# Designed miniproteins, single chains, continued (2): the designs that were tried, part 41

Each design is a single chain, and the fold is of that chain. pLDDT is the mean over its residues in the fold that is shown.

## One batch from the design tools (miniprotein)

Design m5492
Fold by ESMFold2-Fast:
Parts: sequence; structure tokens; C-alpha cells
Structure m5492 (fold): chain A 53 residues (1-53)
Amino acid sequence: ILEFDEPKTVDEVKDYLKSLGINPISVTKVGDDKRFKVKVPSGTEQYFLDKLK
């Protein structure tokens, strides 16, 4: 799950992930405009988490 300080759209979150070299399988808004559930291909999860540190 990704959490942002500012409201985002699903398309903005997809573009953000693509800018990090991640091609998400799906992006779904969760409960508010700042939280998104992201599915990524197997084996990219650790790379994704490292980019958020």
C-alpha cells in the first residue's frame, strides 16, 4: 500500500510508479485520495519498497 501526503488520482500514481521503473499490474484507491493498493509483478516488491525509503 502506498500513502501520499497530497491527494492523487489512480493515473498520477501509475505515472509515479512508471517514473520509478515499475510497471504495476493494478492500482486501486483505498478509502481516501491518499492511499492506494498497488499490485506489482512478482520479484519487483523489494525494489519498490527500497525506492520508498
Scores: mean pLDDT 66

Design m5493
Fold by ESMFold2-Fast:
Structure m5493 (fold): chain A 81 residues (1-81)
Amino acid sequence: AEELAEALERAAEELEEMAEKVKEELPKGEEAAELLRKAAELLRRAAEAARRGDLERARELVERAEELAKKAAEIVHESLA
């Protein structure tokens, strides 16, 4: 049960690290960084839901985080054009 929560927290940390890097290095990095930080917050909430055994809520939060991460990736791709 804890393994899922720990994995989600690690994923959130990775998104937070990526947000700092893209903010510094890309022309539209600040917008992408904000989306990545919001996705990380959702993953941390998903970890908390998983710890409570609320796997349905955890899945909803993960799906929302994935949508935000996808938008961040689109901004990064546009900045590379």
Scores: mean pLDDT 84

Design m5494
Fold by ESMFold2-Fast:
Structure m5494 (fold): chain A 65 residues (1-65)
Amino acid sequence: SAQDYVDKGLLLLGKSDYESAIKHFEQALALDPNNATAWFLLSRAYEKMGDKEKAEEYLQKALAA
């Protein structure tokens, strides 16, 4: 389920495995494009990697979901 991908991504984000976390959040969004939590966590992953532009873009997607 989308929730399973969010949960796995969040665990990876907590371990600073940002690339794998992003992949899991993208899978969650493939199943549910309106998943605000997945958009927000994708924003957080990019913020942690220093990609401020992508972080802001995905934060706006989370707020619109």
Scores: mean pLDDT 87

Design m5495
Fold by ESMFold2-Fast:
Structure m5495 (fold): chain A 60 residues (1-60)
Amino acid sequence: MEEEAEALGRAVARMIAAGVISPEQGERALFEQLLDLGFSEEEARELARRAAEEGRARAA
């Protein structure tokens, strides 16, 4: 579960950095996937936000 969340976060960050998806699209998609995995809304929101921020930083 935690390993899966980290892998999804890294995948989303890489897609944002590559310009395949926008940070907003990646954050929203990851948030929904984390909720499906049983994370709380608060945890899912924070993890999705961090992945999007990482993707933005790597794109710069």
Scores: mean pLDDT 80

Design m5496
Fold by ESMFold2-Fast:
Structure m5496 (fold): chain A 122 residues (1-122)
Amino acid sequence: SELEEVERLMEELERAIAAGDRERAREVVRRLIGFLESPDPEVARRAVEGITRAVAAFGPTPETLEAAKRAAESPDPGVRAAGVELLAVMALQGDEEARELLIEALRSFNTPEAIKMAESLE
């Protein structure tokens, strides 16, 4: 199943992180990005969580920024939340584009709490 394939990729990612193997981690991330288009929102959400783990270990790339943007725009609330978390991790690592996208995503939620968080990031 796609979920079993994503879980295997997550295990490969953890091995790459433990080895400090940035190139292997990038290969795994590219495969995880493919699962963002899955019709199963659990598969897409787990893929975003894997990308977030890779970014936490090795930092953001243009590919992870595009993945975060797509996930944050997802019609599924769980995938969207995972995408926002990925943007937040990238923003905390100093990615200015991720910070701008995070502010936009938080404002789009149109809740007082989200708007206040967006204002604190400006």
Scores: mean pLDDT 86

Design m5497
Fold by ESMFold2-Fast:
Structure m5497 (fold): chain A 72 residues (1-72)
Amino acid sequence: MMRELLEEGIRREEEKARKALRDKNLVEAQREIKSLERLGAAARKMGDDETAERAREVVEKLRKQLEELKKE
């Protein structure tokens, strides 16, 4: 149950972050990336290393896209 809620939360926040990046809304993108980091930390505390690692990979990709947008 808790794991399923975290996985769903990560999926939803990833989509929100990607939408914000498409809309060039840097403030919203930063907020959603921080939410993903918190969800990944929660998964790690629960011992769900697989979900935590997936969240980390998503955060890394989104942060790179955010930095690219800041340069343009």
Scores: mean pLDDT 82

Design m5498
Fold by ESMFold2-Fast:
Structure m5498 (fold): chain A 118 residues (1-118)
Amino acid sequence: MEREIISRNVAALILFSAGDVERALALLREELERHPDSALTLTTLGLLYFRQGDYEEAKALLEKAIALEPSAFTYTSLGLLYFKQGDYEKAIEYYEKALALDPNNEVAKKNLAEAKAA
């Protein structure tokens, strides 16, 4: 079951990177209907909305993912969203939360340095 959720999330990211945005979103929405408590699917869908500029939808999905199962990936994703909105204080907070869960997370380290320099 977990392997199927990961596989479908990866397939959605591949479709999105190929420019098939509608199929990518549809696949993730179907997965979310099957598993509404999937923090991974909520995070992936949130990142796709963020890439499209739908920041409010992205934020709502990422906040739901954190409430269900906090992860360095989800915290880094929400930090990136706040950084893009110019809220550097909140971006720093979420990157620090990501590093508290995974101190060797290179993405969170780099993004934290950028947010502190902004």
Scores: mean pLDDT 84

Design m5499
Fold by ESMFold2-Fast:
Structure m5499 (fold): chain A 94 residues (1-94)
Amino acid sequence: LEEEAREELEKAREALREGNLEEALEHAEKAIELARKLFEETGDAETAIRLLEEAREVAMEVMRQSETDLKLVLRAIGLVLRAIGEIEDIRLSL
């Protein structure tokens, strides 16, 4: 789960470097799902929050680069909000 989430984040960053913003969001979204599952299965809040914060940073960078694509900007905003929500849910469960 942690290794899978880190692999998805690495793929997201590679997609960002290449300008493949849609692919970067897809990988960041998968990293968020894996981070949530990691916390649910292991209780490792510190690692899960770190992975969620890294996924949030990817989505924020997509939003910054996507100024001409409204659908992509909205999807990136949604993913940023989702990552923040997951982080707060984990903190509240501690």
Scores: mean pLDDT 84

Design m5500
Fold by ESMFold2-Fast:
Structure m5500 (fold): chain A 74 residues (1-74)
Amino acid sequence: SAEEYEERAREALAQGDLGEAAYYFEKAGHLYSKEGKYEKAAELYRQAADLYRSLGADDVADTLYARADKLLAR
């Protein structure tokens, strides 16, 4: 579920695994988006984007920020 991926992301952050955390926040955001929970999905996409940017994955971060913005423009 979306909540399970969000929990896995938080566990990864607690262990210092930023890449795994980013991945799980992205997956959680995708599932919340499919449920129509656009504000929650946008929040999680932004959290994933921040983590990807901190890891130097700027292109992935930019696409996730854009996706979050698009969800909130609906």
Scores: mean pLDDT 87

Design m5501
Fold by ESMFold2-Fast:
Structure m5501 (fold): chain A 66 residues (1-66)
Amino acid sequence: SSLAETLERQAEDLERTGQELEEKAKQLLKDDPSKKEEVEKLLEKARQAYGGAEAAREGAETLRRE
């Protein structure tokens, strides 16, 4: 279904967002170790993105089984 395909694309986008945020956090910590709070905030956003991706993939699988 088109909805399952949409959720799969959303999952891929969220996974890319999570990876981008993790790399930004690593780079920021390397460039300025004093930015610990900003690094932690980026990592938290990455975790949220990965969680959203997992939920979207699960939703897509459910729709494809029906």
Scores: mean pLDDT 86

Design m5502
Fold by ESMFold2-Fast:
Structure m5502 (fold): chain A 100 residues (1-100)
Amino acid sequence: KKKLIEALLNIGVAALSIAMAIIEIKRGDVEGALKLLEQAIKSLEEALKIYPHPKIKEALELTKEAKRALEAGDVEKALELLDKAMEKLSEAAKELEAQL
């Protein structure tokens, strides 16, 4: 159960970082958004090490793809991918909470 709590905390940090990145993208601060996405990726990789879960892995891959889209200047694609990543994190959090 301690591993579930630690994974949930890392999911929470990643979700906040993604939400902040979306705000920075909409403000035109691509550099700030990229740093926040790097933090989100690190937190999701840590969550996967603590508690391997397919929806955490999907969120990680979507966040990595969003970072690549943003680096390529595709803001619309980056935002769509981040919304999908947030949905996967919400689903993962609910499934982990059900095991507490």
Scores: mean pLDDT 89

Design m5503
Fold by ESMFold2-Fast:
Structure m5503 (fold): chain A 68 residues (1-68)
Amino acid sequence: SSMAKKLEEARKLAEEAERKAVRYYLQGDYESAIEVLEEAYKKIKDVDPELAERLKKGIEDLRKLKEQ
């Protein structure tokens, strides 16, 4: 169904964003890591709210690290 395809696309987008964010984090680039996750969150929040919440938590964790 159309919804099943959208959910699979959202999952792939989130996984790609998480991989990119990890690479930026390992380089000490917290701002780019946050930006990548925020862009993915914005794209998937209306399709997969549970997955979006996982990305949101990652963003919050990274923001806390950046402020320390």
Scores: mean pLDDT 87

Design m5504
Fold by ESMFold2-Fast:
Structure m5504 (fold): chain A 75 residues (1-75)
Amino acid sequence: DEVEPLIRTLRESPDPLERARAAGRLGEIGDRRAIPALKEAAMEDPSPAVRVAARRALERIGGEEARRALEEIRK
């Protein structure tokens, strides 16, 4: 399972470049299991690049759950 290690990297890696790459890869995979972690990263990650990557990943995954997450990020 490639999704769970990427979620861990997004949440726990000290390197913002690794976190941004994990977000991008999660968006490419499109697995909805990533949506809560991507929402958290888009709202709370200290790196603007990671927040942008997480938002882009949510847009790429799409669907109702991802759209709801994007609405909450905008509030």
Scores: mean pLDDT 87

Design m5505
Fold by ESMFold2-Fast:
Structure m5505 (fold): chain A 72 residues (1-72)
Amino acid sequence: SLQEAIERARRIAEEVLDEMGLPEELKKFALPSAILAARHALLQGKTDEEAREAARKAVENILNYKKEIEKR
């Protein structure tokens, strides 16, 4: 169900951020992007492992974006 996908996406996103060993500030910054990516993958019928990979890629993308905007 949609509700189950939302709950699983949050859990997956939190696990991925913990695995990546990011500081708390960067975890808070990246969490929404990780949740959205994991949820999107699960709603497409992908596996938990695929959702974890999607979340990881989303975290990498948003952190790269943060670095770019900080360069000015």
Scores: mean pLDDT 84

Design m5506
Fold by ESMFold2-Fast:
Structure m5506 (fold): chain A 67 residues (1-67)
Amino acid sequence: LEEAIKLLEEAIEAAKAGDIEKAKELARKALELAGFPQEWADYFASLSLEELKKAAEEYKKLLEGLK
């Protein structure tokens, strides 16, 4: 869980820097560590940079709230 949150933070930073490839890869790894199915990783890969950043921020908050 903590590792997934860290990867989401890195994905958000990559998205802010305009590195969409890195942001998508980090978000995919975070979802895999959190136990989400491959379909979620594919969904994140389809998002725009702005949508990806927002989704990663919201998901990070949700994971933090589950602890």
Scores: mean pLDDT 73

Design m5507
Fold by ESMFold2-Fast:
Structure m5507 (fold): chain A 120 residues (1-120)
Amino acid sequence: SSNREEALELLIEVNREFHRLLGSDSEPSRSVEEKILENAAKKYGLSEDASAADLFTAAVLYQLEIMVESGLTERLETYLRAAYRVARRRGLEGVVVPRLVAFLEKQGLSDLAEALRALA
């Protein structure tokens, strides 16, 4: 599969885990996750040759930024946990976790950044 397809499957897994953590049986929308991935790649200036890990990380950061801007702090923490679990299951934590920590520190979410760093 292409790197984009691999990143998309990872995002679908994050959405499924996110809703599981919220206690809901909501099914991920492939078309919604595709739009998120496309918007994230454009925002972060990622090329067509970008790795699945870089595309996935950009999409997670894109979603977290929207949650911060919308004041959805409880959903942000749950989404972060879902993204971490998926990254760890797929052996991507070494790429994903440092980028998430840097994002959280930049947003002033220092306690959450420290909690995530302790898991690495």
Scores: mean pLDDT 84

Design m5508
Fold by ESMFold2-Fast:
Order: C-alpha cells, then sequence, then structure tokens
Structure m5508 (fold): chain A 74 residues (1-74)
C-alpha cells in the first residue's frame, strides 16, 4: 500500500520532499499559476517520490522546476 511505501522510506527525506514541493507550489501560485493545477502537480510528484525508492531530493527539485515551467506555457 501507499502507507507501507511511505514507512519503507526515510521519513526525514519524505518531509524534505514535502516541504520542497509545497514551497515551490506556493511560489508558483504567487506568480499567478492556477492553484488547482499546482495542487494536481504537487500530488503527482509526491505520489511518485513515495513510490520510487531511487528518487532523490535532487531528482524531485529538477522535476518540480521542469513541470512548473511547462505549466507556465499553458
Amino acid sequence: SWLDAMKARDPELIEKIRKLVREAGDKAIAEGLDPSKVASLETAIMLRAIADPEMTLEDVEKWVKEAIERLKKE
């Protein structure tokens, strides 16, 4: 289950990822992006970060940046 995947992960790493994603999302909303689209993006990133044990904080930072830039073009 999703909860079992979360328990298998480093809780400090998951918390860092959560904060990073939230801060990037809050900044994107402040820059005029649709809050609903940003929330969907945050959910998708968190889902994959929890499910993929090989995903690093740096991988998440890169994905968030690229995804927000794509969203700005819509």
Scores: mean pLDDT 78

Design m5509
Fold by ESMFold2-Fast:
Structure m5509 (fold): chain A 68 residues (1-68)
Amino acid sequence: VLDLLVEAGLHYIEAGLLRVEALRTKDPEEREKLLSEANKHVQEADRLEQTALDEAKAQGLDPAAFRL
């Protein structure tokens, strides 16, 4: 569970960095590419977080204790 939450956090950080880079780019095509990559990281982070919460619930653990 903790390892999944750590990995989710890293994906959220990467998404944030890509969005900052997108704000700095003047090329609309490059901006769309960066935003697309950022969205993929958010989707993966959401998936990992949901998996961790589902696993915690299945084990009878408090899912709030595992929030990032």
Scores: mean pLDDT 76

Design m5510
Fold by ESMFold2-Fast:
Structure m5510 (fold): chain A 56 residues (1-56)
Amino acid sequence: REELERLLEEARRRAEEATGRPIPPSLALIYEAAVEAGDPETVALVDEALELLREL
């Protein structure tokens, strides 16, 4: 659970840096922003968070 929150916060911050705009704390919006910015590392963080969520 703490790991999930950490991954989502990291992904959100990276997406904000890449797009230059504030990103709401929504997994879907973070993913869209990462894809739009062309940042595969942030996309990977979101995918990892989704896998962790599915295990809960």
Scores: mean pLDDT 75

Design m5512
Fold by ESMFold2-Fast:
Order: sequence, then C-alpha cells, then structure tokens
Structure m5512 (fold): chain A 81 residues (1-81)
Amino acid sequence: MKEIEEEAKKLVEEILKKKGIKEVSEEKKKALFEAAKRLLEARRELEKVEADPNASVAERVAAKLRYIGAELDFELAVSKL
C-alpha cells in the first residue's frame, strides 16, 4: 500500500511536469492521485493473477476488467487537467 502510494505520487508529478501544469486545484490533483493509485493497484493484482498458474479463468478475467476500468478512470482524470 505505502509503496503504491509513493509510485502514484511520482506518476502524478511526472504527468503534471510533462503537461507543464504549474497550478492545479487540490481537487483535481487528489482525483488524479486516487486514479493513479487504483491503476497501480489493479496492475499489481493483474500481474499476480497472470503469474499464478493456479488462478482460475474467472479470476484472470476479473483482474483484467479491473485494470481496464482503472486505466480508463486514470485517462479521464488526466483529460480533466
């Protein structure tokens, strides 16, 4: 959890820097951070499930759908900057 939060903070800072955004509302920054955190958590879970030979087809599908949803939410948060 703490490691994911640190990675999410770095991802948010990198995106703001790449877009040249100097002033962003705390609300938008928080939304972007929460979306980044969910994306990284979903990615980690997907990697775990894909690496697990005992994972069911249902578990693999569910992990992929969570990742896709988190990625779309993140892209939406970035688009609102």
Scores: mean pLDDT 81

Design m5513
Fold by ESMFold2-Fast:
Structure m5513 (fold): chain A 88 residues (1-88)
Amino acid sequence: MEERIEEAEEALRRTPVEEAVAALEARREEVRRLAELGLVSEEKAEEAVEALERARAALRAGDYRAAARALVEAEELLEEIAEEVAAK
């Protein structure tokens, strides 16, 4: 797990903040849309959105380590969401 966080932190440090924030916002909207379509549980979607928002806030604050941790948490939740969608 720590290895994924380290890789994410390095990637975020190399990405312009505005570009990284835009990517997180697009992913958040995708999760909300999946919940609106009933493809995933609202609770799981909210957890993923919260993790993405924490990553965005940390990134804007310049806390790349906290942003990476939140991003990895969001990615794990998104993997669960993708599995749930694929199983239908």
Scores: mean pLDDT 80

Design m5514
Fold by ESMFold2-Fast:
Structure m5514 (fold): chain A 87 residues (1-87)
Amino acid sequence: MVLSDAQIDEIVRKLLAGLSVAEEVSDAELQEKLAQMKAQLGEDNFKKLYDGALAIFRQALADGLDLSTALTLVGGYVSRKIAEILG
């Protein structure tokens, strides 16, 4: 399955917001949750987390991993990095 750049971005943003990729949220709610994470982590850490999550997701898909495995890798990365920054 080929994901568009927009679909990849949306998935990563949902994961950074602590949401399931299947969860339907308004753009306003997603933006609010992302703003809360950015406030907690700081702008520089949030940008690094977003860039790193995108890179891991793109690499997993490029390596031929299925979507479920790629999501597990990105979700694990996001959770660990948030814990490292906040812990």
Scores: mean pLDDT 80

Design m5515
Fold by ESMFold2-Fast:
Structure m5515 (fold): chain A 73 residues (1-73)
Amino acid sequence: MEEKERLIREATELAREAAEAAREYLATGDEAALARAEEAAARAEALARQLEDDPEARERAHEAIGRVQAEAA
């Protein structure tokens, strides 16, 4: 359970980084910010996939990611 909680936390943090970088790109047009957003989002998704054998943990990770994206919108 400890490791699954860490994966959820890391995925949530990466989703937040992706949202912040995406906002920076929208404000500045900086392609480096877009690249950072894409990398962070891809890593968050990869971590969420590691939880696919635990549907409850996976659902919690997806909810956390969605909440961060909603905050960024």
Scores: mean pLDDT 75

Design m5516
Fold by ESMFold2-Fast:
Structure m5516 (fold): chain A 104 residues (1-104)
Amino acid sequence: SKADRIAAVKADLQTAKDMLEDLLPELPPELQEKAREIIKLLDEGIALVDSDPEKTQQLLEEAHELAIELGKLAIEQNLPVTVLFRIQVISSELYMSIRMLKSM
């Protein structure tokens, strides 16, 4: 059902947010700032997904673009492979959530 899909998106976004918050202390200050911007967009998206899934989709598209940028900067700064992997998982979760919302 649509409600089940929204619940799945909400859970996936919470997981992505939790992963970013856990990652935060492992990032350099300028990358922490970008990660916090993504977290803010995820918080807004989670709050709106039940009432305005179209707005949530827009917020997630912005968050996904920032997550891709975060990954590129992390590679450029030679951050540990475990950090790079976690950023990739977050990006993938955001992409899948965007695709799920688009199919509604």
Scores: mean pLDDT 89

Design m5517
Fold by ESMFold2-Fast:
Structure m5517 (fold): chain A 61 residues (1-61)
Amino acid sequence: LSELIKRANELAEKADQAFKAGDMETARKLAEEVSRLFDEIRRRYKAGQLKKEIEEVEKKK
């Protein structure tokens, strides 16, 4: 997850740079990649969260 979050932030920074340079096409492309990465992060977090919650509950017993 940390690597995906880092990658998303890196691409967001690049998108901002492209936007400031007037390269709207590159900025839009990078923003789409960021959205895709956040979707992937959400899926992985959801799957991992379910497993962790079961483990945390059992930990008390």
Scores: mean pLDDT 74

Design m5518
Fold by ESMFold2-Fast:
Structure m5518 (fold): chain A 77 residues (1-77)
Amino acid sequence: IDISALSPEAREVLRELLARLQALGADESLSEAEKLARAAELAREAAERLRALGAEELAAELEKQAEAAAREAERAA
């Protein structure tokens, strides 16, 4: 992942995503399945925003990660 090639707007989307994922991971009130489901939702939202900004390859990678997290959430539930 070449983050240095991204626009400032795309970098901010990634920064926001990482911060939200970090907060989600630290939330002890949520089950593992709930954390994975929320992570998938956040990654999918970030991927859509990145695609709108022209970061197509990174958006596709996040969509793959979101799909994997969603499947893991269903397995954990």
Scores: mean pLDDT 79

Design m5519
Fold by ESMFold2-Fast:
Structure m5519 (fold): chain A 64 residues (1-64)
Amino acid sequence: NADGEKAREAAERAAKEGDGAAAATASHQMNLSGDKEGARAGAEAAREAGDEVAARTAWLSYQA
């Protein structure tokens, strides 16, 4: 689960820097590692960064 922890850290850093694409990628990685809570937070961070396409892709991946 080190991969999930690294993905969560990457999502938080991407959110602070406004990098929606990086936040969406980290969200997907958290979802694959079973971190559903982190995946959701990462998808929301991507949306807040203003990358609506990346945010929507991450959100749909989380809900699948």
Scores: mean pLDDT 70

Design m5520
Fold by ESMFold2-Fast:
Structure m5520 (fold): chain A 78 residues (1-78)
Amino acid sequence: SSKNEKILKELEEIIREIKELLGQPVVDRTRLSELAVRFSNLIREFDDLKKVGELLTKLNAPEPLRQIYDGEVLIRKK
């Protein structure tokens, strides 16, 4: 759906921005935290976690984002 496409695009933008922030000599920890919270909230509202996992792998996402994703997968498995 177009809504799912918009969420995936926003997730891609968040992953890319976090990668750029982590590459800086001085890391903006406040911005990093805000982006991580936004990522967590978006994946909780997203019905197709498999597509999120594929996106994280494709973009070689930082480990903290992978941990947030893995936590959501575990919650949904019961």
Scores: mean pLDDT 84

Design m5521
Fold by ESMFold2-Fast:
Structure m5521 (fold): chain A 96 residues (1-96)
Amino acid sequence: MSDEEIEANVYLLAGATALVSGDYETAIEYFEKAAEIAKDNPRLQAIAYDGLGEAYYKLGKKDEAARWFEKASQLYEQAGDTEAAKRAREMAEKAK
């Protein structure tokens, strides 16, 4: 596992923790950092974009949430995770 993958996973965990605690703006910051670090890793980037979708959805920013879930779905398909891609697509439709 690369140093970048380790760093991305740390930010993903921090984002998920912020999301659970209701700190949605902090969750967005951490997921954005994770996505930047994971730019060459479709699976980790998809997880970060899925987290962004959830955080924006919780903030009531439904249009932004739908866009992030759509991007996450595409990256999950690229990573071969068909089930996660389907779930992200369903969340995008729910956010619209």
Scores: mean pLDDT 88

Design m5522
Fold by ESMFold2-Fast:
Structure m5522 (fold): chain A 118 residues (1-118)
Amino acid sequence: MKKVLVVDDDPERLDALMAALRERGYEVHGFTSGEAAKAALDAGEKFDVIVVDDRVRGMSGVELIRYAKEKNPDAKIIAVVDDPSRAEEFKAAGADRVLQRPVTPEELVAAIDELLAE
């Protein structure tokens, strides 16, 4: 079973994304802050996919992605951004894919399935 970490500062959106991923058969760990997500990575949890919203609180999305790639170098990283001009910044930090909001639960599931089809 593939393990996914999702960071999104909106609890209702996070719940919807987690529900869709679990329905698809993923093990999902959700956090509303970058600090909480970092704590999970520090605890030695290994994730196959890490999804980071650029509005994460506690630390920057770019900083969190860089840290996640260092701790889980084999993980696929998806960044979700409001401003598409930031895509290069997130890719430089280690994001394998950048999605522009709005992102539906179905679109996120499809993006994860695509990245894991290798």
Scores: mean pLDDT 83

Design m5523
Fold by ESMFold2-Fast:
Structure m5523 (fold): chain A 89 residues (1-89)
Amino acid sequence: MAAKEAALEEKVKEKMEEILELVKKGEEAFEKKDYEKALEYYEKAKELLEELRKELEASGTALAKKLLPAVEQAIEELEELIEKVKEKL
């Protein structure tokens, strides 16, 4: 139990750090009007969030149940950002 929970927590942390870095790079690209690059970063961040969502759903842990709503909300927010970028292309 403890080893599986620790592994899940570490994986969530690593993926969230990568997702946040990608969102930041996407925002910087959008501000520079590099909409193609912004789209690439947001699309990659969304893909990682969707992978994280699937892993959390599969784990069935209490931690996963707590984190799922936040991950789903983040996916929706990224979908809105992607649409805004597409309007500029």
Scores: mean pLDDT 82

Design m5524
Fold by ESMFold2-Fast:
Structure m5524 (fold): chain A 74 residues (1-74)
Amino acid sequence: MEKRYLIKVRAADAEAAAQARQLLEAHPNVEKVVTDGTDVYALVRGTEEEIDALAQELAALPGVTSVSVREVPA
């Protein structure tokens, strides 16, 4: 089942934020990416499994301190 999710990535520095942004922009179902300081926000459409895998990949990046995922109502 495909849903919309808001992913919030908190990074320790601008380099880590840039890496998280690049990963998100490379994802085929990312609708929007916004950077606010060292925080990166993405609106992504996908299955819960796809979003969980993406969140795990983001959390594995050096300098990423937290990743949170919130389902967005249609």
Scores: mean pLDDT 82

Design m5525
Fold by ESMFold2-Fast:
Structure m5525 (fold): chain A 67 residues (1-67)
Amino acid sequence: SEREEILEKIRRLEAEILARVATLDLSREADRERALELVREGMERAVELLGEEEVREAYREALERAR
């Protein structure tokens, strides 16, 4: 289904961003800025692929899981 294809693309996007962030040294200011930029770009792409409401729901779930 279209939804399954979109979710697969988002899963690959998340994996790519996490892998890139993992190569950064977060003790360095420039690398922290790069990590934030990567996360921001990833969220923007996820909203484009899936829609703002679905991304908002996923964010809520992640926030609740972290608590």
Scores: mean pLDDT 74

Design m5526
Fold by ESMFold2-Fast:
Structure m5526 (fold): chain A 57 residues (1-57)
Amino acid sequence: KKIAEKITVNVEEQAKEVEISPEELIKRLKELAEETGAELKIEEKDGKTFATLTVYE
């Protein structure tokens, strides 16, 4: 499949901006990935959690 869009989010920073917990943000991203058929990858580096959402054509 060809990648149409790839978005990487800093979970802690994004959760703070939208005023929810990091755990709630991850839950919402999982729900969004299931609804859109996107792939969600969660990784930790340098003490920060990143979520990458990949949408395929």
Scores: mean pLDDT 77

Design m5527
Fold by ESMFold2-Fast:
Structure m5527 (fold): chain A 55 residues (1-55)
Amino acid sequence: SLEQKIEEIEKKLEELDREGVRAHLAGDTDRVNEIIAEVKKLEEELQKLREELSK
């Protein structure tokens, strides 16, 4: 269902947030940038799914 897809993306975003903090503390700028790009992609997908669910 759309609700399950939304929940899965939210869980992935939460995991990436933790990884991003760890990478930032380690000074791994390349990894931080990779995580930011993946988060942006998932947030765009999440927004689209939420819009679809609301219609």
Scores: mean pLDDT 84

